# Designed miniproteins, single chains, continued (3), part 68

Each design is a single chain, and the fold is of that chain. pLDDT is the mean over its residues in the fold that is shown.

## One batch from the design tools (miniprotein)

Design m10343
Fold by ESMFold2-Fast:
Structure m10343 (fold): chain A 90 residues (1-90)
Amino acid sequence: SRLDELRRRLAEALERGDVDGALETMRAMLKEGKSLWEIADELADLLRRQGRDFEADVFRAILAMTIKVSNGDEDVFLKTARRLLEAFFA
């Protein structure tokens, strides 16, 4: 499915440290009807599969707080995700 393809592309972007590619894939997931909560869970799950359990928990917690505080603002979510990924790959 298109979502399976996007999930694979997100995993590949994370493996390469490709922040822009990861964000473009998250935007595509939103267009396919994924919620911000589902995207936050997908990012955390992919990090856990890479053995990054602590970072997965931190990312999930920060993104969850961002969704709640911003009342589901997609731009605020994506800007926060970018900051987290940039710090992670720094």
Scores: mean pLDDT 89

Design m10344
Fold by ESMFold2-Fast:
Structure m10344 (fold): chain A 96 residues (1-96)
Amino acid sequence: SMKKEYEEDIRKVAYQKVIYEILAKKYAEEGKEQWAADAQKVLDTGLPKAIKALSEKYNVPEEEVRKEIEKKAEELRKEAEEEVKKVLEELRKELE
C-alpha cells in the first residue's frame, strides 16, 4: 500500500540522517575535521533534497515530511548507534 511505502521511505531517510549525525560527531571527537565536515555536508545538502522528493512523491507538505523524519530518527537513534559501533569494530578487526 502507498502508506506502507511512505512509512518505509521515511524510515530509510531517517536512518541515513541518524547515521551521518553519528559519523559527523564521532569524526569531530577524533579530530578528523574534514571527515566530520563531509558527513555534515550530506546532512546539509542531501536531507533537504530527500524531504522535497518525498513531499513530491507522496503529495505531503515538506514540513510534515520533515517532522515525521525527525520523529522516526529519534526512535532509530539508539539502534543506529549500536549498528555503527559494530560496523566500525568489524572494519578495525579486518585492518588488524
Scores: mean pLDDT 82

Design m10345
Fold by ESMFold2-Fast:
Structure m10345 (fold): chain A 85 residues (1-85)
Amino acid sequence: SELEQRLEELEARIDAAEARIAAGRATGDVAALRAARAELEAVLREVMEMLKTIEDREILLRAIGLALRAIGLLFQIDLELARLA
């Protein structure tokens, strides 16, 4: 379905951002962490818009899971950026 494909694309973007966070933390790369934050904020915004239109319970739960994962990673970035300040 279009919704499942869209969620798969958003999940791949979260996976890429998580890898960038790991690399940025390893090297102290503040620019990489800020770029990952911007990408996760964009992904979260897209997921939150999708949540308004999803009627299928399983797809809805998957979308909620992606939103929570993005929020968790954003908190991790903010803590790391505060530590590096």
Scores: mean pLDDT 88

Design m10346
Fold by ESMFold2-Fast:
Structure m10346 (fold): chain A 72 residues (1-72)
Amino acid sequence: RPLPPLTPEQLAKAREALRRLLKEHPDWNITEQIILAFAVRQVVAEHPDLSVDEIVERAKKLAEETLKELGL
């Protein structure tokens, strides 16, 4: 289902979380990076009150579950 647009504050959290995750996974291909970006956006949209560290943890778990489902 369509997610609402992020506020500037939520976007800042999403950008920082994604930056940390991409830095931890420099070997990931573009498809994995796109899945990770979607996971970050979804977590921030559903749980806007989470800290960056909590967003990183939840987005990583969601991305790993998505990659497993896709057989990647």
Scores: mean pLDDT 78

Design m10347
Fold by ESMFold2-Fast:
Structure m10347 (fold): chain A 118 residues (1-118)
Amino acid sequence: EELEKLLEEIATTENPSDETVQKAAEILRKTSDEEFLKLVEKVLKNPKTTPRGVLTIVALAILYKSPETALKVLDLVEKYASEQLKKIPKHEWNALITLAENLGKTDVAKKLKELREK
């Protein structure tokens, strides 16, 4: 429940605080990939989800979850937050691609490049 509230705040707030993001990251390290994906799906279905919120959730998945889970998060973003996806500027996509590449998550970086071209 605490992680769900933090992820909803991150997703629906234009500028989520560093404190909120750090609290979410701490809980994410202890949360299973399956439970995280359930919470992400629920949160992304909220019509108040912002482009910044989507970016932050994707970054958290890249940083703290398996590459397979990060790819599943990107699939959920395409399914439930496609309109917000279109509003993400190229430089933010480039930052996520660089993050994924630096962490050796090459399949995630490839998927991010595909989404950037849409």
Scores: mean pLDDT 84

Design m10348
Fold by ESMFold2-Fast:
Structure m10348 (fold): chain A 59 residues (1-59)
Amino acid sequence: DAEARLEELARRFGLPLEALRAAVDSLMTVQGLDRDEAIRRLERQLANARAARAEHAAA
């Protein structure tokens, strides 16, 4: 279920569930993605942001 996936991402990345729902809705509306594809893209974006932040977090 898409909802369960969003809850899991919220826990994993420490973000409010409402922010993730808004991001998914934006990806679907702006980029014309299916909900599953939007969630997959969001997960990748969050993972990349975490990696980039970790590299620069102490500078």
Scores: mean pLDDT 77

Design m10349
Fold by ESMFold2-Fast:
Structure m10349 (fold): chain A 71 residues (1-71)
Amino acid sequence: AEARVRVRIYDENGELVAEFEKTVPADTPLGDVVREALREAGLPPGTYRFEVEVEQDGVTRRARGTVRLEP
């Protein structure tokens, strides 16, 4: 089974700075998807908010969190 994952990343001012969408195996840890998206975006050090939307078998799940990127 596969899941569609959409990751949105916001800066400390609430501005959308990056957005990614990809299809991953259903057993893929969402934390790994978020970390990969952050690395690919090449964002400067700082505090960011993220939102993750996962669609699998017609069911949509959402999660959000905060992450700090070090120099």
Scores: mean pLDDT 76

Design m10350
Fold by ESMFold2-Fast:
Structure m10350 (fold): chain A 83 residues (1-83)
Amino acid sequence: DKVIEEVRELLEKLANEEEVDLSTLSEEAREFYELVLELLEGYEKGEIDEEVKRRLEEFLLELRYKARKNEEEYEKALKEIEK
């Protein structure tokens, strides 16, 4: 899944303090990046926005669901080819 790989690469670049080109990212990956930045800024100011935190958790849950669904579809396609 492209979005999951983009999110993984984003997290790696952020951990290494590398520059991120937002123009190459999917809309979903950009939304994730913005939510992470808002959460980090909130922690620095001592103003944790519970709604931003919840949105990030919901985003991660949706990504996990999409990853599992894509894996199931891929497995079904393989079984059809192996027939």
Scores: mean pLDDT 67

Design m10351
Fold by ESMFold2-Fast:
Structure m10351 (fold): chain A 80 residues (1-80)
Amino acid sequence: MELAVKLAAAGILMAGVDFLIRVMERNPSKREEYLAALRGDLAVLREITAELEPHDPEFAARGRRLIEEAERKAEELEAE
């Protein structure tokens, strides 16, 4: 039960993170608000994907890659 809930939460967070980055690219005036939300989501996602690694290594690898890309883009957007 708990594992299934974490998988669902991680999937939702991954989709949300990807969406937020795309929105921020198109909305410079709202980047500060979206960056704060993104960083919060990334912190939670990082914890969940670490817990999922021994159960679903492919999903965890996807999560780690998304987190790395999102953090890189967040730094680029914050530099604006």
Scores: mean pLDDT 78

Design m10352
Fold by ESMFold2-Fast:
Structure m10352 (fold): chain A 97 residues (1-97)
Amino acid sequence: MRLVVVTLGASAEAAAALEATLRASPVVDEVHLINVGEEELADPEKREEALERARRLAEEEGGRLLVSRMPASTSLEEARARGRGAAEEVARWAAAA
């Protein structure tokens, strides 16, 4: 399955850890990651623009949109745990289709 993933507030390292965890899943063929850092997240227009871009990408690529709020304080371990949980949900979606 193709995924478009939006991380809101995450550090670049945490966002990359989540992406790597999703890419390691056998049910995930492609991941397009859009990270909206805390400064960009504080701007409502930039936040909405990023979410709209992500929705269009998911629609155009025939993928699923996943949005995750990850504060800048999110640890790499927590980011990986979130990625595993998301991969399990994606596997359930694939099995239900």
Scores: mean pLDDT 80

Design m10353
Fold by ESMFold2-Fast:
Structure m10353 (fold): chain A 69 residues (1-69)
Amino acid sequence: AEKVREKVEEYAKKRGLEGRASTGDAAQAVIDAGFSPEEASDIVFRAIVLDQSNDGTVTAEAVAAAASR
């Protein structure tokens, strides 16, 4: 969902990480967007798989794509 991308970008900006968030901050952003903690865990796991960095961070776009279905 679009709201997920926006929430991840808000966390990224707060941490000084443009367009990226830690997996923990990404999970919190997904919960803030209206998902359950269980759904957030699943979404973040899929976002990690979609993201290429494998450094403990995920892009807002990867999280939004994972949340979209």
Scores: mean pLDDT 76

Design m10354
Fold by ESMFold2-Fast:
Structure m10354 (fold): chain A 100 residues (1-100)
Amino acid sequence: SENEKLVEATLKFAEYASELVAKALEEGKISAEEAMEINELLVDTVNKVIDLYLNNAPFEEILKVAKEGFEEVVEKVEKVDPELAEELRKKFEELLKEAL
């Protein structure tokens, strides 16, 4: 289903973003506190998307929550590492095109 593809795209993005944030933390580009805050937003967004999917929410509602949550993640990363934020934005757009 289209909703299932959107959930898969959401999970793939969260995994990719978490790995890049972990790498940025190892390279000293981001603080442990900033990494924790970004990962909490990623987890919160994923949980909201999964909850909506399991409750048979409309595609547009699931898409809106995913977009809003991940845009907030990108905005937080942009304040610390603009290059990383652009990489995340590009990956999110790529995954959404595959799901839509």
Scores: mean pLDDT 87

Design m10355
Fold by ESMFold2-Fast:
Structure m10355 (fold): chain A 65 residues (1-65)
Amino acid sequence: MEDLQKEITEAMARMIGAVTGAEVEFKDDTIIVRLEGLSAEDAAAARKIAEALGKASGYKVEIID
């Protein structure tokens, strides 16, 4: 169960990076999304997707702007 949740979380984190260019790091129960250097539009998209992922996965989401 934990391994499956990790695999799903990593796949969705990859999607955030692929769509927006954001740097995404996974640490224990936390998803860290870096928005530094992104356009306002890409940063907004990354933030929205990261919040949705956190809600769906139960992982904590930390956004660095």
Scores: mean pLDDT 75

Design m10356
Fold by ESMFold2-Fast:
Structure m10356 (fold): chain A 100 residues (1-100)
Amino acid sequence: MTLEELEAFAERARAPLEEVQARIDALEGSAEEKARAVAEATPDERAREAILRGIREKRPVRGLLMAVAYRAGLSEEELRLLEEIIELLEKGDLEGAEKL
C-alpha cells in the first residue's frame, strides 16, 4: 500500500468512523455492551465476528474498527496492516506506526 492510498483511505473512513463513534456514544452501558449491540445490528457475518472477537480479547474498540474495515472492502494485506497500526497506536508508538 502506498502512502497516498493510505491517506485516501483515511479520508474516506473519517466520516464513517465519526458516525460509528457517535452511535457508540449514544448507547448506554459499557464498551462491551455497546460493541455487542452493534454486532447484533451488523448483517455482515465477517464484520459481526470481528466485533465478537474484539469482545473476547477485551479489545471491543479494535473489533469495531476491524468490522468497519471489512465493510469498506479492505484486502487481507490491508487488514493486517491496519491491525498492526492499531496495536502500535494503542501502545503510544506513533513513530512505529509511521514506518509501516
Scores: mean pLDDT 64

Design m10357
Fold by ESMFold2-Fast:
Order: sequence, then C-alpha cells, then structure tokens
Structure m10357 (fold): chain A 79 residues (1-79)
Amino acid sequence: MSIEELKEKALKLLDELEKEVDDDSTLVLLSEIRKAIESGDYKNALKLAKELVKLLGEDNKKAQELLKLLEEIVKQVEE
C-alpha cells in the first residue's frame, strides 16, 4: 500500500473518531494528529496516536487501526 493510500485511510479514521468523541481534550488530540499527518510529521503523528490509544483504550478498534497505519507510514519513510 502506498504512503498516499495509508495517509487517506488515516485521515478517514480521524474523521470517524471526531464524530464519535465529544470530549474536548480528545478532539484537540485528534486535531493535532491530523495536523501532523498533513504536514508530513509522521513520527509526531505516531507518538500522538499512541497517546490516543492510551486515552480511548486498547479495545478501541479505530484508534488501533490509526496507530497501525501510522506505524506503516513511518516504516516506509524511515526505511
């Protein structure tokens, strides 16, 4: 899967998560992840996604999918 495809899937998951949460702190975190992805700061996006999974719980499937997509992007840009 290309970096562009992974990025599009990550942004779609962020859109879905933004609709499911009504906590301002979580919405700020989602906004910062989006900003990092859009600026190409994938390492920071990955760090923020790990905090998101911790905040929402390891059983949150969309947060886990977002984390996995960002891990794959970081692997492709660093290797």
Scores: mean pLDDT 83

Design m10358
Fold by ESMFold2-Fast:
Structure m10358 (fold): chain A 72 residues (1-72)
Amino acid sequence: MLDEARALLAAGRPEEVLALLDRHPDDLELWELLGKHYYTRDRPDLAAAVAARAAEANPDRPQFARAAETLR
């Protein structure tokens, strides 16, 4: 899964990674990969939106909420 997501991000297809996350919403590493992709490309608005979606999809996992809080 992560290797496929990395290949999609390298190809400039982050929307396809969101489709992977719809099938695997509890994959913390996949959410972090997508969030980091937007953060490092100077799109903190999209990184924050990704973190918020991850936390909303995983309300019982505090690590997702923490990721949302660390994105400024």
Scores: mean pLDDT 74

Design m10359
Fold by ESMFold2-Fast:
Structure m10359 (fold): chain A 80 residues (1-80)
Amino acid sequence: LKEKIDELVEELKKLGAYNVAKVVEVMADQALAAGKDDLIASGLKNRNSFLEGVKKNLEELEAKAREILAEAGIEPPPAP
């Protein structure tokens, strides 16, 4: 379980979601300490769906930030 949690945390860091990665790490450690290993294993089965959700939310936040900057007359950085 811990290896799979560490892998999920590293995938979140690769997405640039460092705050989300830290929250997942802390919550997983607390759940393990509480003996909720089955809930962690169940959650990890939905790992790909969770990662896609995080990625989509980050992309939506980036788009909104670019829109706000454009409306303020600040040229947003070019799309990669």
Scores: mean pLDDT 72

Design m10360
Fold by ESMFold2-Fast:
Structure m10360 (fold): chain A 108 residues (1-108)
Amino acid sequence: SLGALVSLAVRAAVQAAREVAIEKGYDPDKIEVVVTDLEVKEDANGVTIRLRLRIYVDGTLVAEFEVTVTLDKNGNVVSVEARSEDPELAERLREKVYELLKKTPIPA
């Protein structure tokens, strides 16, 4: 279902953002990831989901990302793009989202 594909992409992006923050040395108990924008485009080949994410640590904004996830109609990852003012963080987030989407089955 479209809702399952959107949920998959959102959960992967949020989890990847947490993992990137943890890798940078932030305390997991103080990390908050907020999805501030969500756009979905569906066609015959699958779905493209664009998200804006903010990472807060102890209430302070430390990173902001725009993530674009493209999934086929079966929920397989086609591509992941991430953009940020920090290109290194954007690339790490992109890699983590892709890894999570390759491993995570679509919920029934």
Scores: mean pLDDT 85

Design m10361
Fold by ESMFold2-Fast:
Structure m10361 (fold): chain A 69 residues (1-69)
Amino acid sequence: MLSKEEQVDHLVDQVRATGRHFGLPEEVIEELVEAVRNQDFDRALELIRRHLSPTAADGLELSLREVES
């Protein structure tokens, strides 16, 4: 079972990969990464919902909730 810190690191990698795949600006990707690293999950969720399609957002939202718990 991954530690909370390992889950955050994994989520950061997932955020970067997903953001680049969907063509998000690098500044948005870095804002999202900073929010995840700071465990500001409300901010991360707002950025996900604002910049990603509902289908892409749902996957990251689920991963985010797993780490938040």
Scores: mean pLDDT 77

Design m10362
Fold by ESMFold2-Fast:
Structure m10362 (fold): chain A 80 residues (1-80)
Amino acid sequence: HMEEFKKKIIEEMKKALKEDNATKKVEKIAIDLVERMLDAYERGDRISYDIDLAMLRMLATVYNMKKVMEKIDEIEKILK
């Protein structure tokens, strides 16, 4: 089931955000996007998945969060 996977991914993303020195506001937005993206994927809503993934990548790019970008790439590979 996807529940354990989601928890693991969120924990790993939180670690990446801390390593990239993300502010609490950026961390909250990033985690919300990850949760929405994973929920969309589980529901088969590919449009919402693509939008939330793009928003998450944009956030990581704008704030130069290299560890977060690496974690996004890992998640995308698993879900493809």
Scores: mean pLDDT 86

Design m10363
Fold by ESMFold2-Fast:
Structure m10363 (fold): chain A 60 residues (1-60)
Amino acid sequence: MLLPGAAAALAAKHEAEKLGSEEGAKAAQRYLDEAVASGTEEASRRMGEEAARAVKEATN
């Protein structure tokens, strides 16, 4: 994906999968879908940040 937020959300999903967090991976996928659908770079970036935060909370 070319949008920075979408790439960040994808990275967060991959990290959750490496850590074995099914909940974190599902949350990151949801934010990834929203980042791709956002229509603006700023909204996409925010969704990527939310994905990373959700994964951190699910894996902590």
Scores: mean pLDDT 76

Design m10364
Fold by ESMFold2-Fast:
Parts: C-alpha cells; sequence; structure tokens
Structure m10364 (fold): chain A 94 residues (1-94)
C-alpha cells in the first residue's frame, strides 16, 4: 500500500535533515526530495522555496494527495553552536 500523507511528510523531513547534516547543497537536497516524490507517485510534491545560510536551511513544500487535499510543509533546520541540529516543522492545510 502507498504510505499515508503523514508517513510521506515524515520521510521528506528525514531526507531534508539528513542532507543538511551531510553538508549537501540546496540543489542536492532538492534532487533527493524529487527522487522521494518520484518513488511516491500517488502524491504530488512541489518545492515552493528552498534557501540556506551557513547555519540554517529552510524548505517549503506543497504535498497534494490524489484526493486533491493539499498541505504546505515548512521545514527549518538550524545548526547550533555545539554542532547539534534543531528542526522546526510547520504543517498547514492549503
Amino acid sequence: APPSVEQLILRLIAEIERGFRQGLSPEEIAERIRALAAANPHYRVEIEEIRSTETTLTVVLSVTAASGERYRVTVTVTRNADGTLTTNIKVERA
């Protein structure tokens, strides 16, 4: 069975965090998001925005289910001074 929208969103968040932890560029992280989207054709995943600084990555995604229900997911990953990561997630119905 295809993953639920919640499971897909969690997988997208995990890929974003992993990419930032590995020091990948925004372009490389976008490619990983698109690969995960292609593997889940029952959902349409679009990158609305991706921006980075030396310490912060922000990704805004829209996720549309086959039902037409749409979610906007904002993921902000921050590298703290001690090298740990803080992830803030906002999920909105669009």
Scores: mean pLDDT 86

Design m10365
Fold by ESMFold2-Fast:
Structure m10365 (fold): chain A 117 residues (1-117)
Amino acid sequence: NPTFNLISETLDIVSAVAKEFDESLKDLIIESLSLSLYLLHNISLTDSQKEEIKKKFLDILDILKSKSSDEEEFNNIKKEIIEKSQSLNLTVEEALKKLKEIKKKIIEKKPEVLNSL
């Protein structure tokens, strides 16, 4: 499933860059998570595929929590991800295109993250 593979691979890359705690990538991380959450609600995936994406998503949230200065900062990040996801008025095709573009931008800024996958 090309759609599943794109989301899964993007979350692996986001996990790698989130561990490095680079503030310059914060917006791209939030956008990737928001688009992934949006796609989870708008595409057909198997239960196994949904659980894999959910696990990766939650693992990234745990990383972001560990890198937040306090609980308020982490809660604001979660709120931004959810609100941005809910405000998206995109077709599935448009959302996948944006996710692919964000994945490319992250790799271009941090090519070394490919070595951690």
Scores: mean pLDDT 84

Design m10366
Fold by ESMFold2-Fast:
Structure m10366 (fold): chain A 83 residues (1-83)
Amino acid sequence: SMEKVNQVLTDIKTRLKKIKEKILSKKDEMTPKQIEIEVEATEGIMEMYIYTMSKYYNLTPEEYQQVKTQVDKEIEKMGKEVK
């Protein structure tokens, strides 16, 4: 349902905001390469988290794809904002 998709997206967006804030807080102490590694690590962690949430909420394949598509866009946006 749209309600389940929105609940998962709200949780993931909150987690991404916290990750972004942590990267930004230590940005001046990091090399560009280290920032890229943190963004790539975030992608891997979020993929596993989306899979886990899809099982807990019993998302359909279509709902899973909606969540994944939106999260991929949010991660791309975060990656641009931390560089």
Scores: mean pLDDT 84

Design m10367
Fold by ESMFold2-Fast:
Structure m10367 (fold): chain A 68 residues (1-68)
Amino acid sequence: MVRFDESLPSELVVAMVRAELERDAKTLSPEELKARAEELRQKIEAVETDEELVARVNEVIDEFLARV
C-alpha cells in the first residue's frame, strides 16, 4: 500500500506509485494489475488534497496501464 504525506515532494510520491505498480506487474495478471491500479487511484483521491499531485499520479497510472 502506498502511503501519501503532504510533506513528501511530489516527485517522490510519483516515484513510489510507479515502483509499486512495477513490482505488482511482475507478480499479477494484467486484469489484477488494472484492479490494483484503480484501488490505488481511489486511495490517492481519498487522501490527497493537492489537485496537481493527484493529476500527476493519475497520469503515471494511465501511462502504466496503457502498456498492459
Scores: mean pLDDT 70

Design m10368
Fold by ESMFold2-Fast:
Structure m10368 (fold): chain A 80 residues (1-80)
Amino acid sequence: SKDVEIMQRLGLKLIELAKEYNIPVTKISALAIFLTGQLIDMLYNGVPLEKAVEDVVAFAEEINPEVGKRLREEAERLLG
């Protein structure tokens, strides 16, 4: 599914940014749990891809504003 591929690419970018910005492992773990929850809601509860992506970006921004900004730019490229 293209939607699953977009979420996977967003997740890989998030991992890249977490390493670049030295995000603590506890916060990386929280992001992984949250991303999994959004993917479940997209697949089982009919949540639109754009909302799942936005929720992941917003959570990343709460953890680190620079990471969130960079992830938002990637999300716009993937959805555009």
Scores: mean pLDDT 84

Design m10369
Fold by ESMFold2-Fast:
Parts: sequence; C-alpha cells; structure tokens
Structure m10369 (fold): chain A 56 residues (1-56)
Amino acid sequence: AEQQQIDDIVEGLRGIEPDSPKSDEELRAEAQKYLDFGKKNRPGSLAGARALAAEL
C-alpha cells in the first residue's frame, strides 16, 4: 500500500521544517504529489521520491 511511502515522505518534510504550521493532511497531500512524481521518474522507488522531496 502507498500509505507507508506517504508517511515516510511526510517524516522527511517534517524534518525539513519541524515547526511547520502545516497539518498532517497538508503534508500528506504534498507527500502524495512527490510519490506520484517518483512513480513517473523512478517507478516504485521510495528513495527517489524522498530525494525529490528533499531537493524541493
């Protein structure tokens, strides 16, 4: 399931801004966007999606 990948990306986003005012829902929406981009450029690669999130 994609939920584990989304949660992992959310953790990465929180690591970038630990005091972020964004809700879990907003972070999950961003994580979904990064996951979808990762599928396009590196199908099935969680590492690719996380690397992209850290770069953006």
Scores: mean pLDDT 67

Design m10370
Fold by ESMFold2-Fast:
Structure m10370 (fold): chain A 65 residues (1-65)
Amino acid sequence: SHMEEERFLDAAKRTVLELPDDHQLIIELAKMVYENLSEELVEKFRDFLAEHNPEALEQFLKEIS
C-alpha cells in the first residue's frame, strides 16, 4: 500500500542519518527503494541522499548504470 511504501521510505531515510558511514547498507536500501517504491518516492529518496550522503548516492548510481 502507499502508506507502507512511505513508512519504508521514512525508515530508509532514518537509517541514512543514523548510519551515514555504512555506504553498503545505504546502497542496498536505495536498490530496494528503486525496485519496490513509486517513481515519486524514488525521487524523494534520491534527493534525500544527494543532500545527506552524496558519496553513497554516487556509488549507488555507478552500480546501476
Scores: mean pLDDT 86

Design m10371
Fold by ESMFold2-Fast:
Structure m10371 (fold): chain A 84 residues (1-84)
Amino acid sequence: LFDKHLEFEERLAKEMGKLYNDPELQELMLLYIEGKRAYRNKDYDKAIENFRKALEIAEKLGNPQFVEALREDIERVEAEKKAA
């Protein structure tokens, strides 16, 4: 993913949050996009921090599939950081 593409995804996430009138979902999506941006830049600590914040919101929303996916993303980034 290119930087301009991630900026577009961030703007799209804000618009979707507004349309669904769910500020928690909007915050989760912005945190996830920031985490992916940090991961692409090999800033693993920042990626993990943002994914963990997104995970906290996903747990409040009660979506176990989304919670599991975020936990897997965190484990993957932590493993890659250890290998780097």
Scores: mean pLDDT 74

Design m10372
Fold by ESMFold2-Fast:
Order: sequence, then C-alpha cells, then structure tokens
Structure m10372 (fold): chain A 82 residues (1-82)
Amino acid sequence: MDEETLAKEAELGIHLIRYAIGKWTLENVPLSDEEKIATLEEMIRDLERALKLAREIGQSPQFIADLEADLKKAREELEKLK
C-alpha cells in the first residue's frame, strides 16, 4: 500500500465517521426540521465523497452497493423534509 492509497483510505474513513455521527444525531438528538435538513445535507456530502473514494481505491462491489443504498436513503429522507 502506497502513501496515496493510504491517504485515500484515511479520507474515506473520516467521511464514514462523519456520516455515522450525522446518522446518530438524527436518531438520538431532538432537532428542528431545519437542523435535520442541514444534518442530512452534510451526511449526503460525506457519502458522495466516500463513494467516490471507495470506487477509486477499488473497494468491494458490496461495500460500494451499501454506500449507494445509504446515499439513496439519505436523499429520500431529505426530500421528505423539503
């Protein structure tokens, strides 16, 4: 594993952690609709970046499919609030 691949894996991990924090916040913290929208928009950005990095690194088809499903779900939740 070279330094470039390691850096991309680290960046992928950071975006996945940020997504997980956003998901936990939506499930456990009482939020206004505006705060839920902001949280979902951040989660969508993190998932989009994670998906791009996962594809570049060559993550498994299952891992990529799981991220695509999470992204679709986050977008659907956002549309319900707008």
Scores: mean pLDDT 86

Design m10373
Fold by ESMFold2-Fast:
Structure m10373 (fold): chain A 60 residues (1-60)
Amino acid sequence: MEVTVEKTVFLPEEPTDEELKSIGIAIAKAHGLKEVKDIEYEVTPTADGYEVKIRVTGEK
């Protein structure tokens, strides 16, 4: 069954694309996804760092 998981995390420094991908994979594993098909992310600067919204699509 294909599912999409969205999570917002806060980071003190601007994340790299590789770091964002790693966080997305960690979210997928935490939510029981067996296969990751897509990882999308949006980085928004804030006063104290960066708000990162990550969307992971995969099989459960």
Scores: mean pLDDT 80

Design m10374
Fold by ESMFold2-Fast:
Structure m10374 (fold): chain A 79 residues (1-79)
Amino acid sequence: SLEKQRKVAELVAETILGVGYDLEGNKEEAAREYQRAADIAKELGDFETAILFYKRAGEVTGNEEEAQKRIEELKKEKE
């Protein structure tokens, strides 16, 4: 569907932005874009990709505890 294609394009765009901000050392913006990428991956049913991006956002900001909590919630939805 067009909506699914739009979400895939948004996922790619947010991933590129997240990596870009991460490379420049802009940790807050990188985490925000990684979180957006994770949310879109979740909407697409790609829980593995969503988990990876939530984890990366936590690593970038040092908020690994909050990231782990989000990952656990996502795993419950997957199961």
Scores: mean pLDDT 82

Design m10375
Fold by ESMFold2-Fast:
Structure m10375 (fold): chain A 96 residues (1-96)
Amino acid sequence: DLEERIERAVELARRALELQYELELKKIELKKEIPNNEEILKKLKEEYGEEIEELRRLQAEAARLQEELELDEEAVRELEERARKYEEELEKKKKE
């Protein structure tokens, strides 16, 4: 069903955005404790390697479905607004 495939594409995109936001928050918190960027990336991979791999899978599946399907304008707008809000929150957290 085309409707179900579109709904799944939107859900995967939402999940990818949320997980990316969560991982970026963890990175910001680690930067407060650890001044070395290489050590931060190493620790992120050690602690959150499974989440990083899940994000990669979600992004790949969402991108594939979005290439095959035309999303509703409202769904696209929602995803863009969600991404923008996450980016704004991350910038705010970096300044705290």
Scores: mean pLDDT 81

Design m10376
Fold by ESMFold2-Fast:
Structure m10376 (fold): chain A 97 residues (1-97)
Amino acid sequence: SLAPGEAAKITATGGPVKVTVTSGKGYISTALSTGEPVREAVPGTEVVLKEGETAYLLAKEELGFEVEGEAKIEKFKATLEDLERLIVREIEEYLLG
């Protein structure tokens, strides 16, 4: 789980990965994989990542989540503004690189 103000970067490393929010409240983004903006994450929120795709989670309240499949999970501290800036930077790198 993630404490308030903690984020997780989840990257699918070996085939499809399912990420499910099980408790709490926060934000989720798959912008690089789906082109969708940052969305509210609530219990029952699910995303499916293909190999090499990445999802970001940010906890507003203590956020429980489950990951099914082979994934790399990196935890860090972030605000919503930090997460939005990171996503913008990664989109710019994708478009320019």
Scores: mean pLDDT 75

Design m10377
Fold by ESMFold2-Fast:
Structure m10377 (fold): chain A 85 residues (1-85)
Amino acid sequence: SVNDIFLEVSSKFSEDPRWRDAGAGLVPDEEVRALVRELADALLAKGVPAEEIARYLENTAAAARDVGADRFADALRAVAAELRA
């Protein structure tokens, strides 16, 4: 299912040191945005619709903001907006 693809891809990205460091605010904003773009591109390549990826990124951004990861949340929202354009 689409949810299984999201779980598999996001799990692999969460094991990437760049993704962990981005969530911790240790990476420049441009690199965080590029990393989120890599995630979105991986999901698109697996046939996930852009609208569903955008919703996933927006939900993840809300969760990130709740724990004070504002820069990470902003990158997630920016890529979600680009997917809807």
Scores: mean pLDDT 79

